# Designed miniproteins, single chains, continued (2): the designs that were tried, part 13

Each design is a single chain, and the fold is of that chain. pLDDT is the mean over its residues in the fold that is shown.

## One batch from the design tools (miniprotein)

Design m4418
Fold by ESMFold2-Fast:
Structure m4418 (fold): chain A 105 residues (1-105)
Amino acid sequence: MDEVERLGEGGRLLEKAYLKFLIEYYSGDKENAVEAFKKYLPGIVEALGERAPEVLARLIYSVYLVFGKEIAEKLLKAAVDYLRSQGRPELAEKLEETFKKLLES
């Protein structure tokens, strides 16, 4: 188990999720943009584990700054719902708390 390799893979999946989100968003389909992001959530959560909430919160906050509240809240809900569906409610709570702190800072 190599921590550097795991972080590199998680970061790569996060970048792919964001780029796919951007492609679909600029194509005018915000629903497809959210779905594109959701497809990468399993891989991101597997690669990053306990670090997934912080990294996802920062990505969603970046979307908030560029694209606004509505789409950022849809991504947040998608990630929270995914973590809860996987039996990981503590990670879902950590994601919501981290995102809230970023908004208040």
Scores: mean pLDDT 82

Design m4419
Fold by ESMFold2-Fast:
Structure m4419 (fold): chain A 78 residues (1-78)
Amino acid sequence: SAEEEAREKAQKLAYEVVKEYMEFRLKNNDSKAREEFIEKLARKLGLTPEQIEKLREEAKKNKQDFIEVLVREILKKK
């Protein structure tokens, strides 16, 4: 179904985002650079600066990794 195809596409997108982030982490141990890279990935996905800031605040509030919060947001999109 179209709904199943949309879920599969979201899952593949989440996988590619995590893959790019993990490859970046292997070459960079700076927390600020890693955070800026996640923001760059979020912008490429069409998230607005306001949406990115809300996700970042939610990660800090709940002691979650920013990349985990971004992946969760991707999986909610069809």
Scores: mean pLDDT 80

Design m4420
Fold by ESMFold2-Fast:
Structure m4420 (fold): chain A 96 residues (1-96)
Amino acid sequence: GSVTVNPPFKRVAPGESATLTATATSAGQKLQVTVRNLGDGEVRVTVELNGKTQEKIVPPGESATMTVTFSKAGEKATVTAENLGDGEALVTVRGV
């Protein structure tokens, strides 16, 4: 099977936060998170899996990609994007 993502895409309005989740269907599956900052402020993206947190700040006009690997079926990753600026951010979550 493939990673189950819900939702696979969100727009994050200025000053708002969005959460996306992904659940593994087997061990060794990878999740790719891409955040595009279309605004003039910063976007903070956080991926939490099994108590481990990885964070990136995405500068204005830039994008960042993060990858996490699941160790077993049923594990859930939580992706949080916080738009700290005055423009939109786009978050995409995909199984790889």
Scores: mean pLDDT 85

Design m4421
Fold by ESMFold2-Fast:
Structure m4421 (fold): chain A 62 residues (1-62)
Amino acid sequence: MELSARERLALEALARHAVEHSDPATPLEELARKVRDALGLPEEALPLVLEIVRRVRAGEPL
C-alpha cells in the first residue's frame, strides 16, 4: 500500500494521538479501524494502519 508523504505523516500523528487518548485495553484492530476511517483511507490500508498503531503502542520507532 503506497501512501503520500503527507498521508503517512497524518497517519503517524493520528495513530500517536489515538494510542495516547485511548484505553490501554482497547484492541489494536479497533484503534486501527478508527484511525483508518478518520483519515478516509481505503480498506487495503488497514494492515499498514494496524502495524503503525501496534508500533506506537509498543513504543517502537515508526
Scores: mean pLDDT 80

Design m4422
Fold by ESMFold2-Fast:
Structure m4422 (fold): chain A 94 residues (1-94)
Amino acid sequence: MIEEAARATLDPSKLVAALTGIAMLIAEAPDGEKARELIREARRALERTGLSREEVLRVMLEAVRIAAMLAEAEGREEVRRVAEEAAREIEEEL
């Protein structure tokens, strides 16, 4: 299947790179609205790969958790709150 062929290009190191990139983009967002937009765009991008719904949600959950930690370390409270809210919503979908 096309989904299985897409999965063949997503080894664990590429998934870690994607997760890290998503977390950094969210943490560095200029405001909470852009952080929400980036979270939605990242999820949609992952949904277009060979990953299952559960795999997409697990990758997004880890990415937003890391983003929240990075935003907290930098005193970016608005971005931290958006990332924490997204983490809660994803956990409720799992």
Scores: mean pLDDT 79

Design m4423
Fold by ESMFold2-Fast:
Structure m4423 (fold): chain A 80 residues (1-80)
Amino acid sequence: SSAREEREKAVKYTSENILGVGAVADLLILARQGAKIDERIAKVAEEAAEEMARDPKRAVEIGKRGIEEVKRLLEELKKK
């Protein structure tokens, strides 16, 4: 409930930034915040960030996949 606005802020932050400039840093920030909301979110975000760091030229593709899964989890959580 009180965390709902934090989830929305995390989704907006990631959605606007993760696919471009600072994507790895943005995803790591989301991972830290996600750990407080739901461990699955943190795991998805961290795995994506690690892959983006390993293969920066595919960062957009990897970040997009990570954020899509994070958005799905966040939407499921806030629907209730």
Scores: mean pLDDT 64

Design m4424
Fold by ESMFold2-Fast:
Structure m4424 (fold): chain A 75 residues (1-75)
Amino acid sequence: SMKEDLEHIEEIEQALLEQLEENISDSELLNKYKEILKEVTDLAKQLIEEGVPLDEITDRVNKLGTELEEELEKK
């Protein structure tokens, strides 16, 4: 169900947030990764609420995440 899918995304977001805080000691870099995580999870939640198919959500979220991470690495 949509509610279960949204709850699953929130659980993933929280787990990844904790992992970022444990693994990144630099506060500026940590904040940048937190911003990326929020943007990709916000997109996923929006697409779930709009009834977009899971495969399309996965593709769009992965594309956005990759683009944002590549932008950080380029400096």
Scores: mean pLDDT 80

Design m4425
Fold by ESMFold2-Fast:
Structure m4425 (fold): chain A 77 residues (1-77)
Amino acid sequence: MEEAIEEVARVFGFDPEVLRKLAEEDPSIREALLEAAKTYREHPDDWAAVAEAQGRLLQAVADHMARRGERLPLSPD
């Protein structure tokens, strides 16, 4: 799990501490995170598969943030 959080955060531009917290709070984010990590490891050269996994993770995070009235946890400037 920790390795998946670090890898997905690095690849998709999330803060790993924020992503870890979100995965603990929302099982949908946890599932999307694990699927994204698996897709990136198994198909690193399949741009379409990686993009789909990234989109699913971003959607899960966006849904969670929308329910809480917060913005996406993207890196600052």
Scores: mean pLDDT 72

Design m4426
Fold by ESMFold2-Fast:
Formats: structure tokens, sequence, C-alpha cells
Structure m4426 (fold): chain A 100 residues (1-100)
């Protein structure tokens, strides 16, 4: 569906431009829900609640979800999780540059 695909692109753009890890996790969860991956969306929201200020654990948990999606052949969810992972790693890199 073209409108649904456009909504995903808009949310992916917001995700890449966001500098708040919690916001990035919530945006990625919204995209997964649109794709029909309600379990993946719930797991991302649970990560945001359990590790709100721990970017290293957020990255580790997202990596696990990405590996699971890739093993299942869920290319759509894997793409979203890969985008989220790159965005979180970008935030961590900027925190390291600022001598966090």
Amino acid sequence: MKEKERRIVVLETALVMDTDPKGQLELAADILEILGDEKGAKKLRDIAKKYPDDIDKQIAEVKKLLEEAEKKGDEKSARVLRLLLKSLEGVKLEEERLRR
C-alpha cells in the first residue's frame, strides 16, 4: 500500500534524524507495528522501558533482535532494526566525542 509505505519512509527519516535513543526505539517500534511485527514492536518498547539511559544495552538488545529477524528471513523487520542500530551507534559515537 503506497500510503503505508510513505508513512514508513517518513518514520524512518524521523528515526535517522532523532538524537534521543528512547525516541529512536519508539519510532522503530511504530514502524514494526505498521509492518505487522507486533512482537518486535513490543520488544523494542520493552527495551526502551528497561534500559532508558543505557545505550550499550539498547544496542546489544537491538543486535539480538536483528539476528533473530535475519534468521527468520524477515527482511522488512531486519531493515528497520538495522536502521535503528546504525542510529543508536551514531548517538553513542557523538556521546564519546563529547567526552560523555
Scores: mean pLDDT 82

Design m4427
Fold by ESMFold2-Fast:
Structure m4427 (fold): chain A 99 residues (1-99)
Amino acid sequence: SLEDLVAAARAFLRDLKTEAKKLYEQGKSREEMERFALEKVRAFAAQHPDLPPEVVAMLEGAANRIVDLVYEGKSDEEIDAELDRFLATLREVLERQAA
């Protein structure tokens, strides 16, 4: 389930990036995008009830970082590099917290 959870988080964050870019193109404010990102993280956490609170907080941080990068007009390559670094950290935290 560790591999499945990391894969689910990767897919979630990539989908979040795609949706955030669409909202940015629609002229949505940073505040609206931050609300959207947090709502998406909460929905993901609700589907993964065994997820530690620390990991939920990490996902909220990653979602906000994606919003910041999108709002700053960063390239897909720059955002994907940040996501890859986050997912590596997430894997290490999940491995340490594997009960």
Scores: mean pLDDT 85

Design m4428
Fold by ESMFold2-Fast:
Structure m4428 (fold): chain A 71 residues (1-71)
Amino acid sequence: ADPRLDGKTIEGVDSEGNEVTAYADGETGLLSATVKFSKDNEELGAKAGDILELVLDGKALKLVSKKIKKG
């Protein structure tokens, strides 16, 4: 992550119309993101209204956690 984004929340909408929120924690090096699907996504096993939660280790560049919650 850009060091200027440490402890900052970024909100937006992706090209598919999904609501995206991302947070970078500079102290832990963890990057957290949530994606709320506007449409079914078969590649990720998600339905419209489901929320994908991602946690990445920004220092190791590894996926730590991936969860889909029903909307």
Scores: mean pLDDT 71

Design m4429
Fold by ESMFold2-Fast:
Structure m4429 (fold): chain A 64 residues (1-64)
Amino acid sequence: VDPVEVARALGIIEASLLAKYELDKLTPEEIEKRIQRFEDLLSSLGPEAVEAAREAIREVLEKY
């Protein structure tokens, strides 16, 4: 299993859940902290995995 692909998939899931259930309930600062915490949790998978998750989150949230 490729950790970069796993991280990307997790990023899409996290961003999609955030957009559907929490974007209207959280301040922009709280959203930023949520994303940062998620990236920190993925840091053990390596910098390429973190970058893939970051890109996936950005793409999902920009679509909204």
Scores: mean pLDDT 77

Design m4430
Fold by ESMFold2-Fast:
Structure m4430 (fold): chain A 58 residues (1-58)
Amino acid sequence: DKEKAERAAKRGRGGAEAGRALGNEQGYTLGDQGFKAGKAGDWKTAEKYVEEAGRKVG
């Protein structure tokens, strides 16, 4: 689903930026992984990484 993948990529990018701003390297890495998965069209993997990034960033 292209819309789900695009939305997950956008959230992954936001999570990576938030992790970077907070100095949370793990949150940045997970958010970046979510962005890349969403960009590749794998919305399920993207959502998984985005959710984990959110947990790590707080």
Scores: mean pLDDT 72

Design m4431
Fold by ESMFold2-Fast:
Parts: C-alpha cells; structure tokens; sequence
Structure m4431 (fold): chain A 75 residues (1-75)
C-alpha cells in the first residue's frame, strides 16, 4: 500500500520545512546547504556523506578540528 510513499513524502517535506526555519533563525546559506546535505544523507542512509557533511558544518560553525589546527600550524 502507498503508506510507505506517503511517509517518505512527509519526511522530505519536514526536512524542507526545517531548512526554511533555520534560514529564519539566521543560519547562513552555506550552513543551510550543509543541513540539507545532512538530511539527504540521512534519508538515503549514506553514512559517509552524513559524516562528511557534519564535519563540514562543524568547520563552518568555527569549531576547531585537529586537522585544521595542524594545517594552520604548518602555515
């Protein structure tokens, strides 16, 4: 029955609504693009894409990463 397709559509719509809310809260377009990437990766169960998007979002939020710190020290 179409129940599974209806649930998928509702989840996709919920994700888009959350992205619009994030835009209202003052998130940058770059942050919103990463939030969308995280949501799409979750829906597709792509663990590698999900982790990569989360790491990139943390970098944009100014959260220091060991790799970024090492690169900064080498400059």
Amino acid sequence: MEIDEEIRKEMEQFGEEQLEEARRLGFSEEEIELLREIWEALMEQDKERYLAAVQKLLDLLGEPREEADILARSL
Scores: mean pLDDT 66

Design m4432
Fold by ESMFold2-Fast:
Formats: C-alpha cells, sequence, structure tokens
Structure m4432 (fold): chain A 59 residues (1-59)
C-alpha cells in the first residue's frame, strides 16, 4: 500500500523491534537486546544526520 513519510518512519521503528526480537531469540535478555538495538540506531541516525556515508563518497 502507499505509505506517507510519517508511515515510513514507523517502518523504521518496526525494524528496530524486529532486531530486538532476533536478539532475544538468540538467548539475549530483552533488556540487553533493547540497549544494543538503541545503540545501533543512535549511531546510524548520527551518521545519517551528518551525511557522512554519502558525503565521504562524493566522488
Amino acid sequence: KAVSPEEARKLAEEKKKEGIEKLVASGMSREVAEQLAEHEMEEAVELAKKGLATKEDVE
């Protein structure tokens, strides 16, 4: 179905939840899995904000 920009952001949050569930399935506690998922998302968001992945390869 057609998604709005706001719905696309919700899909990103759903991906975070899926990552947490996979870590829990691996035997990690939900609390630890949530901390790891949040840490990874924060780093990804920081890189996206700075545009480093795109700007560094501006060739």
Scores: mean pLDDT 62

Design m4433
Fold by ESMFold2-Fast:
Structure m4433 (fold): chain A 100 residues (1-100)
Amino acid sequence: MKEEAKKILAEYLEEQGLSKEQAEKAAEEIMERLKDISDEALAYAAQALLLELRGDNERAEEIIEAGAEELGISKEKMREIVKKVREIAEEVIAKEKEAA
């Protein structure tokens, strides 16, 4: 699951305009900052963010609901995890783009 979460995060970051190398580095940074969140929750959050970025908000919402059910948490809690991942990702993306 940890490798899967990292791969999905890297794909999301590449679609945000980072190079493959920048995306891999950024994914590692995001996972380190969010180490207290389970790898499974991170994978669901990353999938939802990738779908939102692609304009598929309906599928993103389905993934949030599926993740909440699978993890035994509320849909609201899963949305909070997605929000945290988004906020950290935006910070890391800005840093990587400035460094380029």
Scores: mean pLDDT 83

Design m4434
Fold by ESMFold2-Fast:
Structure m4434 (fold): chain A 71 residues (1-71)
Amino acid sequence: AAEEVRRWFDERFERGEILSQKEVDRILDKAGLPEEERAEIRKEYDERFSKWVTELLTAAVDAAIARRKAR
């Protein structure tokens, strides 16, 4: 149940298929998990999404700095 949903999100992240938080909520609803477990998994997904966005932004900033430093 909860572990299966976590693994499903892990596989999506690995494939580069990032879901919106709204879509994640719908999947958790469909899985029939208790509200407490839904809250935990949603928080975990939000943290992973934030990390993914931060890594993406950091890479973009690093690329911009590298371009400026090469000039």
Scores: mean pLDDT 74

Design m4435
Fold by ESMFold2-Fast:
Structure m4435 (fold): chain A 98 residues (1-98)
Amino acid sequence: FDPSLPLRENIARYLDRLVADVSSRTLSDEEIRSLAVELQSIKDLLKNMGIDSAELFLKGLDVSEETRELVEALFEGSTEGKNLSEDLKRIVELANKS
């Protein structure tokens, strides 16, 4: 976290790191549930800031294609047609259930 950067950019950097880490290893069920709760909290925070779509969140941000698809799936409520790992899809699906 860099306090000199906008909160939106800090969140984007965090998601890029999360996507890279998940893609490089196998997650436990506990880690998947923990990350789902975290993504749900991030989505709720962004909505409270008036960011209610992937397009609004990603505007002007340089993120990986996989991170872009994660954010799109999170706001759309669907992983259909997204090039995400099974663990990332499961995390997003759990985050969107409540």
Scores: mean pLDDT 81

Design m4436
Fold by ESMFold2-Fast:
Structure m4436 (fold): chain A 87 residues (1-87)
Amino acid sequence: MDALVEAAVRELYEAGLNMSEEEWEEWRAWAQENLDKDPLDLWEELARKLGTPAFLRLLELVRAGEISTAELTERLEAAARRLGVSA
C-alpha cells in the first residue's frame, strides 16, 4: 500500500507541476461545481485527465471497499509530507 500511495503522490505532484495556473484554476472551478457528486467519481475523472495510474489504482481499492475515501486522503497527505511535496 505505502509504495502505491507514494507513487500516486509523485504522479499527482508531477502532473501539478506541468499544469499552468490557469489550468489549475479551471480544475478548482470544475471541482467546486461538482461537489454534489460522489468524491470517488470526481477523483476517478481527475486521475483519467491527469494520467495517474497509481492514483487510479488506489481509487479502485476505495471502490472495492478495501479503504475509505477519508483513509485514502489521510494516506496521500501523510505521503506528501514525507516526500516534501505538501503545500
Scores: mean pLDDT 73

Design m4437
Fold by ESMFold2-Fast:
Structure m4437 (fold): chain A 57 residues (1-57)
Amino acid sequence: GSPLASLSLALAEGLVAAARRDLEAMEADPTTPQEVIDRARARLERGEAELAELRAR
């Protein structure tokens, strides 16, 4: 694909992977507030949806 399309997909994949790792780390830490975990989960779900849209073109 074009360099821009490849960069956008790679960035989206990286962001989803990072968001998933962050959520797992937050859930493993009992001092993390529930609202922070909820926000991280929502961000991951949005990132996964955006990645799916990029792949469904």
Scores: mean pLDDT 80

Design m4438
Fold by ESMFold2-Fast:
Structure m4438 (fold): chain A 65 residues (1-65)
Amino acid sequence: PSTSVLDLLQAGKVDEAVEKLVEFYEKNGPQFLRGLLAELEPHVSPEVWARVREKLRERFPEAFA
């Protein structure tokens, strides 16, 4: 699952990647998502990562404030 999200993030497909991350959050909870984000961050450009964080904040303001 992390490979599919990484491919989307490396392609700059932020909205599609965020929907996958939302699905992981709903199925596995916040601890799993935090671990996944930590693994993905070093492999993604800072510009794309900033957009991902902004979109996650929109979807889960209580978790990513």
Scores: mean pLDDT 77

Design m4439
Fold by ESMFold2-Fast:
Structure m4439 (fold): chain A 78 residues (1-78)
Amino acid sequence: SDLDKARQAALQKAQEIASKYKDELQEAIERGDKEKLKKVLEKIGEDLRKAAEEEEDPVTSRILDEMARELFKAAEEL
């Protein structure tokens, strides 16, 4: 379905974005540094929000924006 294709596209983009921060994320987790972890999650959320704005497919864009909101919420809960 078109929704399944949009979800796959969003997931691929999210994985590409997350991979840029993988080392920072691993280091923050290993050190138990909640403040650093929060900042890394916020950076990933910002990049996902930007990807949503640049996305031509409105469904994929919405899914990316939803993913960004979830990461911002997770960062607030730290």
Scores: mean pLDDT 87

Design m4440
Fold by ESMFold2-Fast:
Structure m4440 (fold): chain A 79 residues (1-79)
Amino acid sequence: APAMSIDQRRQIVRDVIAALQQRGVITPAQARQIEAQAFALIDAGQDAYTALVTVLAPLGISRAQVVDVIRAVRAARAA
């Protein structure tokens, strides 16, 4: 797959965090903290999936759950 821009990776992070917040999985305060942490990882060269898995694991959010939320976000944008 072609390399994604930093802005594209940041947008995926924002969309996934917003979806988790809307589902009541994370609080608004947690959303702000994990967004900042994920953006730091992306700015350091990480892909959006790896950044999300890394910042969400301490909250008990599994790799499978991250994949499902990314899939849901992409489906919503394609509709």
Scores: mean pLDDT 81

Design m4441
Fold by ESMFold2-Fast:
Structure m4441 (fold): chain A 77 residues (1-77)
Amino acid sequence: DSAARIAAVRAAAAERAPAIAAELMERHGLPEAAATRLAEQLAAAEALGVALSPEELEEIIEEAKRLLAAGERPGEA
């Protein structure tokens, strides 16, 4: 059952995500909410066997930091 396999992968990712989130906060200075969201995505990729290069991982983290620093808000004038 593909659904059962997907559920198992999600469960494995959920177990791994807190450790990744902690590392993102400690090493990359991401806020907890952003680190948690990114960690969930990275943990899911690991669980699915998707290999990210070190460069791809660094780029993803830097992009997340850039978007966070820029902020999203409607025009205020």
Scores: mean pLDDT 74

Design m4442
Fold by ESMFold2-Fast:
Structure m4442 (fold): chain A 85 residues (1-85)
Amino acid sequence: SAENEEKLKRIEQILKDIAKVAKLSPEERATLEKLYELVKEQKEDSDLVSRILGALETMLAAIKKNPVNRENLVITIESLVQQLS
């Protein structure tokens, strides 16, 4: 749907913002790219797309507030990749 396509664009932008704010390594950025591709493959699942968007918005807010949250962010994204694989 058009709504899910707009949410996917927001997810892509948030992942780019996370990579920039957290100063992620190339390996960590590859994990974010993998998450995006997996969500894109399931774009018709509106509940999944909305949950991933909400989780990423929360993670971005957390790392902007405190850099200590960076380690938990990478682990959480790896967990999401495993859940969608």
Scores: mean pLDDT 82

Design m4443
Fold by ESMFold2-Fast:
Structure m4443 (fold): chain A 95 residues (1-95)
Amino acid sequence: HMKEILEKKAKELYENGKKRTQEAIDRLHELAQRAAEQDPVLSAEMRAAIDKTREKLKEADELEKKGGHISQVANTYAAAAIDAERAARRIEGRL
């Protein structure tokens, strides 16, 4: 019975992780645009954070293509989302 609960949660994490990661990337892009004219160094740091998040997305996509278990793919997306969200919050505090 625990197996069904874990499978359902893995699917929810997969769907939510994808959306959260994309939303976090979009937010970082918005912050980078606002910083570009004021602080080019901060804008470059934001772009680096976006690139790192995209690399994690590629890793998740490769795991999915190779028939990786949905829980592993979901965890990779969730980790990417958390990292990107934390980066966005820290950078907003510096603007």
Scores: mean pLDDT 74

Design m4444
Fold by ESMFold2-Fast:
Parts: structure tokens; C-alpha cells; sequence
Structure m4444 (fold): chain A 82 residues (1-82)
């Protein structure tokens, strides 16, 4: 149903927000505010793209989660290298 689909989109948005908060907390510990702002902007753009693709049915919830997890891991590795 439309309500069930909306719940999946909302659950994914919450999942990505929690992951983003963890990444940004780590970035704040390792880098300056300019870098933190850049990471925040990148995460917001990614979240919008994933949610739009999930809402349109272009990707599954499992695919959305995989993309979000892979991107968070890549960003954490980038921050570790600072």
C-alpha cells in the first residue's frame, strides 16, 4: 500500500540520519569545520538521491541500505586517513 511504502521511505530516512550523525561526530573529532560542512553536504545530497530513488521504486530498500552503508564506510575510511 501507499502507507506501507511511505513507512519504508521514512524508516530509511531515519536510518540514514543516524548513520550521518555517527560519521559527522567522527569528522568533528578529526577535522576542521570546513571539512565537517563538506561531509554534511555530501551526506544530505546522498540521502536525497537514495530517498528519491526508493520512493520512485528505482531501488529496493535492501539496495538503498547497501548504498548508504557503503558510502558511510567509505567516508569513515576517508576521515581515518586524515
Amino acid sequence: SAAEHQKLVNDMALYMEKRAQSVLAYARAKADQAYVDEVDARLRELARDILDRLRSGAISPDEAKQIADDTAQALLAEIDAL
Scores: mean pLDDT 89

Design m4445
Fold by ESMFold2-Fast:
Formats: C-alpha cells, structure tokens, sequence
Structure m4445 (fold): chain A 108 residues (1-108)
C-alpha cells in the first residue's frame, strides 16, 4: 500500500520529524521507483535531513538533492512553503497518502 504517494517533500518531513527507520526504508523503496533515483542516494538524503535543525535547512538539502539527480528544480522558498504546507496537513490529521498525492502534483 502506497503510504505517501512518492512525495520527496513528505519523505523529507517524515525524516525531519524522526519517523521510525522501518517506515523511512519503505518510503525509500517507493521513492526510488517513482523518481528513478538509487536507494543509496535516498539513504544519504535521509542522513543529511536528520542533521537539519529547521525546515529551511531541510529545504536547502532537498534543492541540492533535486539538482544532483536531475529532478525539477524548485527554489528553497518554494520547497520551504511545501514543507510547511505538509506539516500543517499532517497536524490536521490528513493521511500520508492524501498529503503525498497533493505534494507530488506540486513537485512535478
């Protein structure tokens, strides 16, 4: 069952909020297939996000990751806004699938 619809933004938020390793590994499996990015690159991304102390630092890490993997280039401000939107929806009790589906449309 796809829990977060392949959203890189939602994956980053889950890592930042310290989701369990087993859930992060499942997220990596889904993202690797949906984005065509190697699992090892996504594991490195998760480690960099765990070092981040703010959503701005998460946004900066995500922008660099997107550039290195030839994904659609988004500004730090755009990524930060998407992360903040995802956090609000998560606090409102929206499912990860609902949040991820909305974010994938904005990230594509």
Amino acid sequence: MEEFAGSLILFALRVFLKAPEEKIEKDIEILSESLGVPKEELRKLAEEIRKAKSLEEVAEVLVEFRKKNNLRVLSVETVKKLLSTALELYKEGKTLGEIGKKLVELES
Scores: mean pLDDT 78

Design m4446
Fold by ESMFold2-Fast:
Structure m4446 (fold): chain A 96 residues (1-96)
Amino acid sequence: MRTFTDEELEKMFKEGDKDGDGTLDFKEFLDLGSLLAWRRVLEESELTPEQLEEIRKLFQRADKDGDGKIDFEEFKALVTEDNYKLYLELVSIFLK
């Protein structure tokens, strides 16, 4: 695990924010999760329904407003507050 800078987090958030509205929906969060957890390895693996449910739970924890979207501040808090734990949780979902 490495520590992310604000610039790196903004770049990742921008890459996930496909429509440029300043928020991430669940699908965009899944794409970022792939980048955060294990870049490229996940491209060769399809998520199971159980893995999707676990990632959805992570998204719901970040979604403070319960509106089905997370903004940059919520994303930053999620990945920087316990970055290593989040990384391990995402990796464990994809490992057999």
Scores: mean pLDDT 61

Design m4447
Fold by ESMFold2-Fast:
Structure m4447 (fold): chain A 85 residues (1-85)
Amino acid sequence: MKVELIVYEDGRVEVIVDGVNLGVLEEGETIKKDGYEVKLENLILTIKDLKTGEEYLVDPNKDYLSIEVDSEKGTATVTAEAKKL
């Protein structure tokens, strides 16, 4: 499962799963959108695919494939491969 994360300076994270933008999470928040349930805790993401019941974990500080920093926007875009639990 491919995950793209836009990390804001205030710790909010915009989550994109397999090209689907699920929206912005604050620390401790959970969103349920487009057949996914995503939770953000301590900058670690837990993603549940509601069709399969499979769960995935992403640590964007360790499991990244690439990081792109935009200093004007105050964002870092992290691309990662989520690990199945």
Scores: mean pLDDT 81

Design m4448
Fold by ESMFold2-Fast:
Structure m4448 (fold): chain A 75 residues (1-75)
Amino acid sequence: MEEEEKEKEKKFEEIEEELLAKATGSKNLLEALEYAFKLQRELSELAENNDGEAIKELVKKEAPKFDEIRKKAKE
């Protein structure tokens, strides 16, 4: 875990691009992956700033959307 933060961001972008390319045949799967990557990126930025209140607010506001997307993906 002794790596530069920018190295993690580059790896994350590469994984995001690969998964989105593989999911192009399913609109629901694409939406779920885009949402998941967006949420992870936002959480990573807030963690870097040590903003615990912003992290709690983001989780609270996004939790219902995440649950809906997860249920929709199972259908």
Scores: mean pLDDT 68

Design m4449
Fold by ESMFold2-Fast:
Structure m4449 (fold): chain A 79 residues (1-79)
Amino acid sequence: MKEEKKELAERTREVLRRYAEKMLEAFRAQGASEEELEERREQAEKEIEETQKYLETSDLSVEELEEILREAEAFLAAQ
C-alpha cells in the first residue's frame, strides 16, 4: 500500500509539473516578466512538493489517489 501511494504521488507530481510548465508558457506569451515567471515557477515547485508529500503521507486510499491523478491528468489535457 505505501509503495503504491508513493508511485501515485510521484505520477501526480509529474503531471502537476507539466501543468505548471504549460501555465508558465501561457504567462510568458501574455507578457509576464522573467522575474514574475521565476516567482511563479518557485511557487509551483513548492506547491507540487507539498502535494506529493501530502499524498504520500495521507490516510487516503489507493482508489482516492488514483482519482486525484485522473483529475490532474484531465486538468492538464484541458489546457
Scores: mean pLDDT 78

Design m4450
Fold by ESMFold2-Fast:
Structure m4450 (fold): chain A 106 residues (1-106)
Amino acid sequence: SMAEVREIIRKVIEHLKSHPTAGLFLELVPKEVMPTIDEIVPNPMSIAIIEELVERGELTTLEQFRAQLDTMLENVKRLSPEGSTTLLNAEAMYADAKAEIDRLSA
């Protein structure tokens, strides 16, 4: 049901927010910090945008939620060197989020 999907998304977002590096993903990087951000990241995504999409009823399925998590990870890969601490932390958060979705939807 939609209520069950929303509850799963809420719990996964709470889990993501508990990570020490969550602050890097809560909001978009502002142009004042990185003027070229729009050139590197054509599909901006953050936890705040995901929460807004859920609130507006524009994100209503776990498949859509998984796709937004995929977009967030792809954006970090575009902004971060291979093997960087930021990318490794983002990959760990992504793996934890996917595992939590699977656990809650089983």
Scores: mean pLDDT 81

Design m4451
Fold by ESMFold2-Fast:
Order: C-alpha cells, then structure tokens, then sequence
Structure m4451 (fold): chain A 76 residues (1-76)
C-alpha cells in the first residue's frame, strides 16, 4: 500500500510540477516519512514543502480530474 502511494504521489507531482520539481518534493516526503517512523517531528520547512506538494496535487485534481484518475488507476 505505502509503496503504491509513493508511486502515485510521484506520478501526480510529475504531472503537476514536472519531473525536476517533483523529485525535490518526493525527497521531502520521504524524509518526513522517515522522521515520523522514527518518532521525530519533521522541520517546519519540510512540512511547508509537503503542504506545497499537496496543494499542487489538489489543483491538478481540480483542473484535470481525468489525468488524476488515470494516475490513480495505474498506481493501484
């Protein structure tokens, strides 16, 4: 499940931001996940980057819901 969610997040971020920016945000998501798994709190900067990635995906879902649906189906 988590591995599929990671692939989906990467695909959605690449659609919303392009591959270069998507990779930067994916690194932030992975870093935050590792910190939370270790019982540590992510930095405010890291949380802000994750929020920006979530906002980009939300905008993509509003502007192009069919592209989001295709990515979700492919990542299942």
Amino acid sequence: MEERNLALNRALLELALGPEEAEEYMEALLEAAELLKAGKEPSEELVRKIREAEEAIRRLAEEDPEAVRAAVEAAR
Scores: mean pLDDT 74

Design m4452
Fold by ESMFold2-Fast:
Structure m4452 (fold): chain A 71 residues (1-71)
Amino acid sequence: SEAEIREVLARVQRLVAEIYATGDPEALARLREISERYDPLLAAAQSLEEQLALLREILRELERLKAELAK
């Protein structure tokens, strides 16, 4: 649903902001890699279900990156 997309997107935006706030060049490079991989897929998505699936994949990637930075 659109509500689920908004919730996942808000979580993605929060994690991106947290990673950006570290100022770590490696973390910023990893964010760029994620964006470059997923932005064209999001642009090509034809359904809300496809968009939601991609956003959930992005969220998982960002959560993994955040966990790696905590070490």
Scores: mean pLDDT 84

